# Ledger of designs, part 98: designed miniproteins, single chains, continued (4)

Each design is a single chain, and the fold is of that chain. pLDDT is the mean over its residues in the fold that is shown.

## One batch from the design tools (miniprotein)

Design m15613
Fold by ESMFold2-Fast:
Structure m15613 (fold): chain A 63 residues (1-63)
Amino acid sequence: EHFRRGLEAFLAGRYEEAVRHFEEALREDPDHSGALSLLSAALERLGRDEEAQEYFQRSGQAS
């Protein structure tokens, strides 16, 4: 549910809203590669590059 809501927000350009939904998705499933990748992308869109890089690296380790 949270991942789907994050996707909808991301596609609508609501990156701050997308971040919140993806963070909730990761709270339920910390290894959710899709949520990690899209959270990274949303953070990059917001100029939060250091946080984006951290989640991007985690997405590469998630299975």
Scores: mean pLDDT 81

Design m15614
Fold by ESMFold2-Fast:
Order: structure tokens, then sequence, then C-alpha cells
Structure m15614 (fold): chain A 74 residues (1-74)
């Protein structure tokens, strides 16, 4: 389905951008893995809530920024 393809593409785009940014910020492998797990859980939550790919992208990006800030403050 078109929606399934868009959701999958959104996930891959977010994951790619997130790993690149986390590496650039100097996060450890363990921190990157924790971040990816948290983001994946948030992604599934938003998909189950019926959010559009555009809404998922925006909300996951905001969530990821908050999680990165939390990890850097630890």
Amino acid sequence: SEEEVKIRSTFLKVARELVDRAEALGLTEDQINQLLEAVAKKFVELVKAGKTPEEIYREVKRFADEEIARLLAA
C-alpha cells in the first residue's frame, strides 16, 4: 500500500538522519542504540495512533531532539 511505503520511507529517513546527527554530536554506540530504541518505540506509538507520515516525521524529530538533550545532560 502507498501508506505502508510512505511510513517505511519515513522510518528509514528518520533513522538515517538520527544516526548521522548522533555520531556528529559524539554520542557513544550505547547511547545511539538507546536513542534508536526510544525513537523506534515512539514511531510505533504514532503509527498505532493513526498519524500521517508527515506528522510522524515531525513528532519523532521533536522526540529525538528531547532524547538527545537528555543523553547529553547525563
Scores: mean pLDDT 83

Design m15615
Fold by ESMFold2-Fast:
Structure m15615 (fold): chain A 82 residues (1-82)
Amino acid sequence: GEDAISAAALELSKAKESVSNGDEDTAIDNLKKAIENLKKLKEQGNDTAIEQLKEGLKEVLEEAEKNGLTKAADLAKEGLSL
């Protein structure tokens, strides 16, 4: 639903800020919350929302890899596999 889309988008935005700041622990917390909302959208069959949110996950992944945040990058890759 709309709430899961908004929640996932917000948590991905926070994750991107956290990885840019080198705060891997906060980024992991934000990514876990984003992934839980992606799982809800998958259960609802909202493939369009999942595709759009995976773009945000890809941005988090690219920034995490750039900053050497391996654990955050690995978690973003797990989200992209949904």
Scores: mean pLDDT 86

Design m15616
Fold by ESMFold2-Fast:
Structure m15616 (fold): chain A 75 residues (1-75)
Amino acid sequence: HMEEAQRLAKEAEELIKKALEYADSGDVDTARKYILEAVRKLREAQELGLDPETIERLNKLIGEAVEKLDDARAA
């Protein structure tokens, strides 16, 4: 159970990293898709009991990706 949460957390982190890359390059549509997938994976991991420290780190990374995406959309 916890192993599944950790795997989902790693997948979410990788998706967030991809989202940041696409947001930075101005590919807003692709960045949004990666952010949504990362959020879904993180939610699943939270339901499986992912540790609070990892949840906090991933939420901060998602926030960075969302901020970059919002900046790209606003411009």
Scores: mean pLDDT 81

Design m15617
Fold by ESMFold2-Fast:
Structure m15617 (fold): chain A 128 residues (1-128)
Amino acid sequence: MSPMEIFDAARQFELDNREELLKEQPKHPRGFTLLPEHVKPGETVLEFVRRVLGPDTPEERAREVTRRAIELVQQVLPEVKLSLDTDVSTLPDEVQTLLREAVLALELGLSDEEIIERLREVKAELEA
């Protein structure tokens, strides 16, 4: 095999085995969206947000997004007390879902007003 053929074979191997690698995390699934039932026990809000954003996200960016997500969720659910160190698995499913949606919306570059409207819509769907 030429060096180029070896490189292309390695790339194809990663692509072909990507779904199997994802299946190896049944209690900690990877993907665009995490359902509340897939939250890792003992995972903090900060760790959850870092997992949603991806492992290469700088710590300061992860903390910024986490603080903003908490503020947005608390605007929709003012009775819920959240911090960076709160265990996500102890939170109600609606709170876990709203945190995930807030993080994803912040990554999409939506305004705070657009995110709050989206979170209210998601909350209404969960209560229906």
Scores: mean pLDDT 68

Design m15618
Fold by ESMFold2-Fast:
Structure m15618 (fold): chain A 91 residues (1-91)
Amino acid sequence: DDDELYEFLRRLVSEIVERLRSGELDPAEALRLLAEALGLSPEQIENALRAFTEGDIEAQRKLIEFNGGDRNMPILAPASYEEVLNLIASL
């Protein structure tokens, strides 16, 4: 169900980020896999980063809704999601 899918996606995203930090994945491959896991293009990831860094509450809310879909929670906690996006921006 959606809750199981949400947990699966959260674990996938965390694993991709961890493997990137360990040097097991190169940055381009990690960004591609993360974009696929989140259903985002690199351009959408950049736009999401901008929304978080600019403090646009409505854009952040829309991103959270997109991230969670019909689920009650985003794939990552908001702070963790911003950290992941900041990692991608630092590549």
Scores: mean pLDDT 52

Design m15619
Fold by ESMFold2-Fast:
Formats: sequence, structure tokens, C-alpha cells
Structure m15619 (fold): chain A 103 residues (1-103)
Amino acid sequence: SEEEEKKKKAFDLLMKAQTLLSAGRYDEAIKYAEEALKLDPDNVRAYVTLGLAYIQKGEKEKAKEYFVKAAKIARENGNTDLAKRISELAKKYGLEEAAKEIE
């Protein structure tokens, strides 16, 4: 289906974003994660990737927004364990306010 094709394309873009993030190419990682979200707007991993990239750029407020959004979508999809892991990740990077909003 068109929707399944979009999700597959989003997955490929997200894998590219994660590779770029690991390579320290934060602006490029953000670009690919944003393109993935255009195709799959509820992709939790893409929001987490954006949050991590913005942390690495020192943009804490943007990072908080994306971690909170990721956890909200995870909960709406019934994945409470994923939301808890996102909260723990936010705490690891010093985003206590985001972690509190996620809990």
C-alpha cells in the first residue's frame, strides 16, 4: 500500500539519520529525520533521533520538545515501556524537565 511504502521509505531515511548522528553530522541527521517524519509523522524513533541531535548541538529546549513528543506518541500507541526508556534517556542527557513531563 502507499502507506506501507511511505513507512519503508521513512525507515531508510531514519537509518541514514542514525548513521549520520553516530558520525557527528548533526545537521544532516536532523534533515534525514525530518524527511522521515514527513512520510511517517508518528515515528517515535525519528523524534528520539531529533532529540539526540539537538542535545549534541547544545539546543536543550528543542531536544526537550522532541523527547516529550516521542514519549507522547509511544504512550498513545500503548508502548509504556518505550515511553519509560525515553524518560531514562532524557535524564541521562540532563533533561530532567522533559523526563518529568514524560512520567
Scores: mean pLDDT 88

Design m15620
Fold by ESMFold2-Fast:
Parts: structure tokens; C-alpha cells; sequence
Structure m15620 (fold): chain A 81 residues (1-81)
């Protein structure tokens, strides 16, 4: 929960590289981009070969409410904040 709140805070501040690094560490996959879609939802762009791994790993994170495959290289993660 605290780490997820920090990612949202970094995105709101325009600190995209720090937010990418933190989400990449949490998911254990390379992250190309991360975008804040709502107060509690981010879209994470990963290489297509890692999208299934990103979904699996995101679903295991504490404080994640839902995970959706938005496209072949984009994962939507909604936080329980």
C-alpha cells in the first residue's frame, strides 16, 4: 500500500523515471512506460513477451484490487487505496 501510494505520488509529480523503476522492481519485469489513468489506476507498458508475467506478479502484490490486460503490451493495475 505505501509503495503503491508512492508510485501514484511520483506520477502526479512528473517523476516518471522513478515511478517506472519502482513498478519495474515490484513486478520483476522491464517497464517501458507508466501512466496514471485515475486516482487509483495506472497503465504499465511492458515488452509483449513479459505481459503475462507482469499480470501474474501484479496480482500477487498486497494492495492491488484488480489487474487487467488492456492490450498486448499494456497492463492496468488498480490499487486498493
Amino acid sequence: TEELKKIIELLKEGRYEEAKRLISELLGVPVKDVVLQSENTIAVVVPKEYVDEAIKNASKLPGVKSVEKLSDDVVGITFDI
Scores: mean pLDDT 83

Design m15621
Fold by ESMFold2-Fast:
Structure m15621 (fold): chain A 91 residues (1-91)
Amino acid sequence: SLEEAARIAEEAYHRLEELAKTASPEDQKNLRKAAEHVRRASQAAREGNIDEALKHLDEAAKYALSIKDETLRNEAVRLLKPAYDALLAAK
């Protein structure tokens, strides 16, 4: 459901913000940009706009892949997958 996709994206947003707290300044910037797009994906999902939500998750993935620390990058990317899966299941 879109409510489930929105909930999962909101959880990912909070997790990305938490990861940013202990990251380097450069990685913190990319983590916060990823979080911002995940938050927008959650909002788009709540509004029933699956295509807009997926577009925002794609932007979030771009910022996540720009993280220099491999462990943080892998964790950020991992947080996005459940939101993608939920949106595709709602389609």
Scores: mean pLDDT 88

Design m15622
Fold by ESMFold2-Fast:
Structure m15622 (fold): chain A 90 residues (1-90)
Amino acid sequence: AEELAREGEELGREGIELGMEALELADKAGGPKEAIAAGVAAAIAGAGAVFQAEVAKKLGDEELAREALEEGRQALELGRRGLELAKKAA
């Protein structure tokens, strides 16, 4: 249970980092709105994953830990997508 929550937290934090990089690159390059939208979505999903993971660890809730992991994976995918879109626009 705690292991799934930790993985979700790690993926969520990575998604936030990639999302922020995508936003910075898009801003400097005048990138497409899709890159900005994906970067913002990655940051929001990543923050949600981190929060859910913290709650899951405190409560010992395995289902919430699995949800945090899934949200963390989504954040990572959105962050990667945002960064790739920003790079194509540059």
Scores: mean pLDDT 83

Design m15623
Fold by ESMFold2-Fast:
Structure m15623 (fold): chain A 69 residues (1-69)
Amino acid sequence: SSELEKRKKELEEEIKRDPSAEKYYRLGAIYFQLGELEKAREYLEKALELDPDNERTKEMLAIVEKKIA
């Protein structure tokens, strides 16, 4: 949807200014909703690099990986 695309662009600009695990997770979740599975995986992996023990990120990444396989 156009609203989801708008939020994606807004979040990409926020990340350029002040990156965080939470922002990378949110961007990965948006790409997942858009069906862009490789981009979703990329940003969820970036979120996990910044916060390796985040169970929510690990769970979402596992779901994305199952859909790619």
Scores: mean pLDDT 86

Design m15624
Fold by ESMFold2-Fast:
Formats: structure tokens, sequence, C-alpha cells
Structure m15624 (fold): chain A 60 residues (1-60)
């Protein structure tokens, strides 16, 4: 129960932090800058993984 709440909070925090990068990636994609959009999505993925791990560690 407590562990489930911590995981849900960690996912929410990670999604919140990656949203600006995803928004920028969408803007680049709409502008036809697909390589720049792909790089931002890779950064967002890495940031998600790191933030999720850090949030779980902080909640323990």
Amino acid sequence: AAAEAARTAAISEALRKVKPLVDKAMDYWKAGKNDEAAKLLEEARDLFVQTYADSLAAAA
C-alpha cells in the first residue's frame, strides 16, 4: 500500500518534469526538425528514468 503510493507519486513527478521537454519536442516536430525532436524525447526518457529512481529512493 505505502510502496504503491510511493511508485504512483514517483511516476507523477517524473511525468511532470518531462512535460516541458515533450512540449518542446512536439514544437520541433511540427517545425519539421525531427532530429532535434528525437533528441529531446531521448532526454525526456533519461530524465524520466532518473527522476523516477530518485523519487523512489527519497520515498524509502
Scores: mean pLDDT 81

Design m15625
Fold by ESMFold2-Fast:
Structure m15625 (fold): chain A 67 residues (1-67)
Amino acid sequence: SEAKKEELRKQAEELLEKAKKLREEAKKLLEEDPNNPKKRLEAEILEGMAALLEGMAEWLLKKAEEL
């Protein structure tokens, strides 16, 4: 159904927006103090979380295509 496909796409879109914000936050941490080990670790964690959300979004989009 079209409504179900749109629901899954919307959920994927929300996850991608969250991932984008996490990557932007990570970039800011690295730009503020590129030589700070703590900020580098925090940025790596944020990028890892973003990658996970992107993977979930990809799965939802694939599921929507199969409907």
Scores: mean pLDDT 88

Design m15626
Fold by ESMFold2-Fast:
Structure m15626 (fold): chain A 59 residues (1-59)
Amino acid sequence: MDLDHLGTRLVLEGRWAVAEALSEAVRNRLSPEETRALLLKAGASPEEADAAAEAIGRL
């Protein structure tokens, strides 16, 4: 699953703050817009934030 694969990749790359933000967004069922904002605040690239927001929107 793309969301799980993204989370695993972020942890392996040492991007812990972004991985934690993604886990929080999934756990709390945040909106795509809230997910994007949270990931950007944690240091994600715009592309990573957009990909995560799209994946959340499909849940």
Scores: mean pLDDT 77

Design m15627
Fold by ESMFold2-Fast:
Structure m15627 (fold): chain A 85 residues (1-85)
Amino acid sequence: MKELLEKTKLISEFLLSVARQFTKALEDMKATLDEEEREARLKELRTQIVDATREWMEKNGFSEEEIEKAIRSLEELIDTLVKSG
């Protein structure tokens, strides 16, 4: 139970950090890039974030099932942030 809470805290803090950085990147892109350049950059950034999250979770002892759930939640979060920005 305690280990599960620590893992949940760790991934939650990581996801919050990703959300903050992604929101800032969206604002910066909106100010500097046109629509086509923004779409291409968002696609690249999404791939990088997903890959980095998978690697980070694997290194921190998360199971494949936990990783798949986290990636799904992360993709939903990214979609929400893109729709809001």
Scores: mean pLDDT 75

Design m15628
Fold by ESMFold2-Fast:
Structure m15628 (fold): chain A 64 residues (1-64)
Amino acid sequence: KEEVEKIIEAAKKKALELIKAGKNEEALKLLDETIDFLKSLDESLSDITEPAIKEFEALKEKIK
């Protein structure tokens, strides 16, 4: 659980840094990979993974 939260925060920070740098393609790839990872986790973690997936999908829509 703690490790998943750390992965989410690290991915969010990195994606925002890439977006700020104008590296939208790299940010989209990172967001896609992170979403796929979160979707592969056990559904018992959905309270953590669902909000993160929604946030990352919103970021993808904003920069696509």
Scores: mean pLDDT 78

Design m15629
Fold by ESMFold2-Fast:
Structure m15629 (fold): chain A 70 residues (1-70)
Amino acid sequence: SLKDEILELLEELKKKVPEELHPLIDELKRAIENSDFERAQRLLTLLALQVPDELLPLIQKIGQLISQLS
């Protein structure tokens, strides 16, 4: 499912970011699981401010997929 694809991409993102960002990713995963897509988009925006530029394309892909569920 599209939801499962988003959760898989978030798990891949989690492997590429510092441990300090893991709680934010876990909150984002919970928002997706609860179908709270408004919260998920807000959390993704906060995450985008704290990641290296090289990870922004992955974040943009995740955001686009979340928008398709909204």
Scores: mean pLDDT 87

Design m15630
Fold by ESMFold2-Fast:
Structure m15630 (fold): chain A 70 residues (1-70)
Amino acid sequence: SEEKIKAIADELAEKAREMLKAGKSLEEINEVLAKEFLAKVKELKLSDEEASKLSDLVLAKLNEIYEELK
């Protein structure tokens, strides 16, 4: 469902924030989040449309978080 996809995007964004607070590099954060994203797509058997929507939401949230660093 759309709500479920939004919840997963929120979860991944919060993980990124915690990693930033822990001093992790953007490269390390992106690697971890990419693995988590692929794991969620596989475990939940998301359609291409749902996976694309999740990706877009995660990227939008990450952009907002990274802009806060500027």
Scores: mean pLDDT 82

Design m15631
Fold by ESMFold2-Fast:
Structure m15631 (fold): chain A 103 residues (1-103)
Amino acid sequence: GPLEEALRRAREALERAREAIEAGDVEAALRALEEALRALVEALQHVGPETAQELLELLEEAIELAREVARLAREQGNRELELRAELLEGLLGIVLGVLKLIS
């Protein structure tokens, strides 16, 4: 159903983000995390009590990866990409806050 498809897309996007981080590719990691955010927002629309824990875990992973991308961008001296990663961390945090309110 829509929830399983959204969770699958989120997992696949987070895997691509991890691979991009390992390669030092901040732009690819940001694109993957932005795709993960879209999938996690879609999953939030269909989440029930039995799936809230999986969505929580994926959101926490996405937030941690966004922090790693911000650190990597800073190390590469790319202030624009660092700020984009920090914004993405903030947006993921809002989605996590909404999940906690509806769970």
Scores: mean pLDDT 90

Design m15632
Fold by ESMFold2-Fast:
Structure m15632 (fold): chain A 76 residues (1-76)
Amino acid sequence: MKPVSGAMLGEGIGLALELLEEGERRGLSEEEVLEELARRLQERYGLSPEQAEELARLALAFARGILELDREVAAR
């Protein structure tokens, strides 16, 4: 098993942004978005379920931070 890299996190953030947008359109819960992201990361990078879930949580946290920053910039 390969250790989680910064490149994996970067790609994970991109996927998280896409899944958050798709989830809003489809009415998915936060937990369903997390599960789908973890599944995609596991399939894409061969991560363990535990590593995929941790990476998915980190990627979603960063993606939410990016969306909040966009809101702050728009308010300036």
Scores: mean pLDDT 76

Design m15633
Fold by ESMFold2-Fast:
Structure m15633 (fold): chain A 76 residues (1-76)
Amino acid sequence: MSADERALIRAILGLPAPGSLLSEIIRAVHEGDYARAAALLRELSRLLGDPRLDEAADAVEKGDLGTAAEILRGVA
């Protein structure tokens, strides 16, 4: 696991969301399914009303896990 992937997973665990949803996002990241992870982050953005989650989803979709981790740290 890269340092960026590890930072992203830690940031995801700090999000105010059900553990089952967070586990699904983490699984998608771990499997390299960034499209799935981004889709789940966009759903979470709609549920929480926080546009930073859409911003993080765009970063994940591009494979920029470090930028996604920085954005999500601001959401927690």
Scores: mean pLDDT 83

Design m15634
Fold by ESMFold2-Fast:
Structure m15634 (fold): chain A 65 residues (1-65)
Amino acid sequence: MVPEEDLEEARRQGRELTERAREAARAGDNRKAVLLAVAAAIVYSTVPELVPEALEDMKEIEALI
């Protein structure tokens, strides 16, 4: 099991990047939105427990692009 500190750190970073990606998508900056979404996915991929959360966030961002 991943340590709680690593889980919380990854979740915090992933959420920050995901929110920035959503803001970029809403502003019409699709390239920036994709880059930020990919960065968030990479952070989440370091913690398997967060993969379902990452997939849901990616689907939402893709729907905005």
Scores: mean pLDDT 76

Design m15635
Fold by ESMFold2-Fast:
Structure m15635 (fold): chain A 61 residues (1-61)
Amino acid sequence: MSLLERANELFERLKAVSSKLSAAELAEFIDNLVTVMDPSASEEEKEKALERIEEIVRKAE
C-alpha cells in the first residue's frame, strides 16, 4: 500500500474514533497528515509522520 493510500485508510479510521481524541491529539494528527501529503517533504519525514498518525489512531481504538 502506498503512503497516500495508508494515510487515507488511517484518516477513515480517525473519523470513527475522533470523539476519543483530545484537541491536541487531533491537531497533531492533522499536522502529520499535512506532512505526508506535502510533495516537498522527504520520504523519511513522511514515514515518521505516518507512524505517528498510526500511533494516535491505534491508541484511540
Scores: mean pLDDT 78

Design m15636
Fold by ESMFold2-Fast:
Structure m15636 (fold): chain A 65 residues (1-65)
Amino acid sequence: MLDLELAGGLILMAGSVLGVDVEVRIEGDALVVRIRGSDPAKVAELERLIRRIGEGTGVEVRIED
């Protein structure tokens, strides 16, 4: 299914809304997300949102710091 594209799009949108730089790449059937933010609280909120997106879509998501 195109759940990878949906999840990736939602993650990019969440990063934009929170003002956190996010890079998303697809590796096999998983998304790899790199977060580059200067605000630790916003980064933590984005990480929680990313995990929820993965659970909601059934997509495997890996977060890199």
Scores: mean pLDDT 80

Design m15637
Fold by ESMFold2-Fast:
Structure m15637 (fold): chain A 96 residues (1-96)
Amino acid sequence: SEEEIERNKFLNELIQEAVEKLKKAKTDSEIEELREEVYKRISEYYKEKGLSPEEVERLARLESTAILLEASQINKREDLAKELMEQIRAELKAAG
C-alpha cells in the first residue's frame, strides 16, 4: 500500500543514518544515545500518523530495536546484534 511504501522509505532512511552513527558509537552510553534518538524519531512519525500513545510506544520500542539490529549486522557488531535480536523476540512474544 501507499502507507507501507511511505513507512518503508522512512525506516530505510533511519537505517542508513543508524549505520553511519553506529560506526562512531564505541561505548554502551553512545549506543544507548543512538537508540534514544532513533526511538524519538519513530515516535514522532507515528504520533503524526494519529496512532494511540500505547501503539506509538510499542512500535517505537520494537522498530528502534530492529533498526539498531540491522545497523549492527551491517557494521558486523555480532555481540550487539545477538543482544538486540533477543530483545526483538521478547517484544514480539509480549505483543502476541
Scores: mean pLDDT 85

Design m15638
Fold by ESMFold2-Fast:
Structure m15638 (fold): chain A 109 residues (1-109)
Amino acid sequence: EGLELLKQKKYEEAIAKYEEEIAKDPNDALAWLNLGLAYFKAGKYEEAIEYYDKAIAIEPSALAYYNKGLAYFKAGKYEEAIEEYEKALELAPDFEEAKANLEKAKEAK
């Protein structure tokens, strides 16, 4: 329990930092992506997806689609995870982690 509370505090600190960066530059796709990743690590998958969508709206990237797919997979939304991994592979056909997780999502549904 103590270790989990310390991890959550670190994610909250990371979230606050990226929210400050976004307040200074709301068009920083990487800051939105990092905010999404911090929420993902905190187990807040729906919020992570929302912030990945912000990053994608500014600058679509294979990494952003892949991370969005991971968040859907963790939320048990396998069909949506498949769609996002396929989008990542459209931008980066050699993205091995996206290929592996696409097959895993297909097996899970």
Scores: mean pLDDT 86

Design m15639
Fold by ESMFold2-Fast:
Structure m15639 (fold): chain A 83 residues (1-83)
Amino acid sequence: MSAEELRRLLEQSGLRVHEVTDASPELIAQVARELSRLIAEHGPDDVVRLDVEVGDERVVFEGTVRSAERLLKQLSQWLTEQG
């Protein structure tokens, strides 16, 4: 996924983007795992920040758990389309 495509998905989900690079399926899978953990540990109106790095790839964003749930659905769908 390109940086521009990932940025659009993040912003459309209602998240504030601080940093984004091109993203491999490995980075997207790690983001999905971390989002699942944060969603399980926090309430829907809580604000969360995620900073995920794989090699030279990085994504940093923040927003509500509700926005994170919207993103997780989109990323999970994209990952299943890659397999």
Scores: mean pLDDT 86

Design m15640
Fold by ESMFold2-Fast:
Structure m15640 (fold): chain A 77 residues (1-77)
Amino acid sequence: PSAAALMALAVEAAELAKRSKNPETKELLLQAGQALMDGDVEAALEYLEKAAETARKAGDEELAKQAERLRNQLRAG
């Protein structure tokens, strides 16, 4: 992906972190955003996957779906 695309995904990850009520999910989304800013696509994919899992365990299905959407966009582009 381009640097601009990675930055856009990093902004979306940060916005999801702000909306998260679960501290573990919030931290994982912030780590995903940092990995995206660093250009570390593999680390970002791992953090987004873990964020979706922890959001789902916390009962936040919408946040889990949004994290999965970001992960799918990152894999595609």
Scores: mean pLDDT 85

Design m15641
Fold by ESMFold2-Fast:
Order: sequence, then structure tokens, then C-alpha cells
Structure m15641 (fold): chain A 58 residues (1-58)
Amino acid sequence: GGGPAAGLAAAREALEAGASLEEAAQVVRDTIARDAGVTISDENALAGARATRELFGL
């Protein structure tokens, strides 16, 4: 199954394509909900998008 790794990979692709942090956060939330069947908060999704940006120098 998917999980946080799938969400972070999707966020990285979105950010590399020029998406905003808020758009990348929504991608994280939607990917985790679809692939892992869990709902994360907007705050946690945004934190994941920010962490992805920092990790990959985006």
C-alpha cells in the first residue's frame, strides 16, 4: 500500500512542476487518502509539503 512516502513523492513532483506549497499540501492529502485510506489535517499536509521542499532544495 501507499503511505507517507507516496505523498512526499507526489508533493515533490508538484513542487518541481511549479505548484505552490498549498497545492503541494493538497496533493499530499489526496494521495495519502487515496492510497493509505487515512485523512491527515491541512496543517500536517502543509508541513509535509514544506519538509519535501527543504529536503529536495526546491
Scores: mean pLDDT 80

Design m15642
Fold by ESMFold2-Fast:
Structure m15642 (fold): chain A 93 residues (1-93)
Amino acid sequence: SVLEEFRNKVVEIVELLKKAKELLEEGKKTGSKELLEEALKLAEEALKKAEEMKKLVEENFSGDKLKILLGMLEKLIEEARKLKEEAEEELKK
């Protein structure tokens, strides 16, 4: 079902964000540019997937269900953007 595909993709995005955050924190602590670059890559991948999923839910859902699913995706998009911005700022140092 479309809802099952949505749930599976959300899990994938959450796992990407968790790994990006872990790599970002380790990269900050160790000064590793390689870890910061990997964190940036994963944050960008999570952002792309979340934006693609937002388009799919807008095309397949309506009413209250669409509002709930969009709210969840917008939070994931915000988290991905913050991780991306932090990784980019750390790489400038």
Scores: mean pLDDT 87

Design m15643
Fold by ESMFold2-Fast:
Structure m15643 (fold): chain A 57 residues (1-57)
Amino acid sequence: APTPEQRERMIDALVEKYGISREEAERILDEFVELLKTKSPEEAVKEFNKRIEEAAK
């Protein structure tokens, strides 16, 4: 799992890159980490991208 500092940096990057809220970025990142435990990396990335697209609307 990422360190708290790494998690904060990832959230900042998602907010800046996609224009989503910090709360949405945190939720999407946490969901991505959970997906990596149960799905392949390819499937996890597909779901992550879908959630980013939905949040950016």
Scores: mean pLDDT 78

Design m15644
Fold by ESMFold2-Fast:
Structure m15644 (fold): chain A 94 residues (1-94)
Amino acid sequence: SVQEIFEKIKQMSKENLLGAAEIVAEVVENDPRMPQSVKDHVVSLVEGLKKSDLSKEEMFEKLEMALALIAGLNPEVFEKILEALREYIEKTPL
């Protein structure tokens, strides 16, 4: 299901992919298991994506890198993010 979630996000519009990144930041920011440095990094990444002229592909790559970092640091928080992303995908029109 991780691969299915990533594939669906990758196929989203740039606006909806940014929405997915905002959800990741929200979950990380509100989880006490995450270090402040990681929270700050993810928030800064999303802020940068909002102000960037990056392609959708480049935006996805940066999000994927952030998710890989989180998965390596805390697999339980990563699973929580995947649940939030799954809900977002179900509510987001194609």
Scores: mean pLDDT 84

Design m15645
Fold by ESMFold2-Fast:
Structure m15645 (fold): chain A 55 residues (1-55)
Amino acid sequence: SEEEQKQEIIERIKRTASHLLTPEQLEELIKKIKEAESVEEADKIAKETIVRVLS
């Protein structure tokens, strides 16, 4: 399901990038992923946030 795919994105972020985010940034990112209109939008939000933090 779309919810399962969004949850997979969230779990991937928690495994690979949680150390790069503050607790507040992680919570906001999770909220944006859950509120995204599609899985593709959720993945884009996740990618853009991680790129921004690494920059």
Scores: mean pLDDT 81

Design m15646
Fold by ESMFold2-Fast:
Structure m15646 (fold): chain A 60 residues (1-60)
Amino acid sequence: SKEELREKLLELADTVMRYILHLLRARYSTDPAERARHQAEADRLFEKANELSKEVDKLL
């Protein structure tokens, strides 16, 4: 449905934005522990974005 597609697109957009923010913090944080935590979260969000992208593709 159009509503299901809209919800999945919004979830994908949110996930991608959160991925970018964590990736930037991983690259530019001065604390090595903060860099490691943000990199781990970025990696998790990247995998989630890939899964959501496949779900969106199935609805198109």
Scores: mean pLDDT 88

Design m15647
Fold by ESMFold2-Fast:
Structure m15647 (fold): chain A 58 residues (1-58)
Amino acid sequence: SLELAKRLIKKELGLSDEQIDELLANLDADEATVAELAKKLGVSVEQVRGALRLLREL
């Protein structure tokens, strides 16, 4: 259900498909990597954490 998770993340967290693909490459991200991803993607740390949580529950 990766497609369902992507749709939910776009709807609830406002991330693009490109941003979600970057997060899929970093499912094991620690706090330092989460902060780096948030800065790179131009989103909040909470958006990155929320998206990673949903993607890990696949």
Scores: mean pLDDT 83

Design m15648
Fold by ESMFold2-Fast:
Structure m15648 (fold): chain A 105 residues (1-105)
Amino acid sequence: MTPEQKLFLGVLDNMEEDVEKAKNFEDVVRVLEGLRFFAKSLIQGLNIKPSVPLPEDKEPKSKEEALELLENLEKVLLEIADYLNLPDAKERIKEISEKMKKLLS
């Protein structure tokens, strides 16, 4: 396993723990903010060219804005997982995303 693969999987482990503990909108926003920062940093570090626009450096103020950020981040993370050749990580990303969507409903 490469250092980049290990780092990515470690972030997914932390996200899964944070999402399981999340109870409200503010908890989900904190997870999304950290994930946005990490995804942008990893894309720059790995020189990945994403097919979708990178998320804006704007804190979501509503459930609708948080859902838009989540949908964008899900797509970006799936591309990173493909780049790192981590197919099992794609299923984890989708599961994490679905749990966050339920918290935003």
Scores: mean pLDDT 82

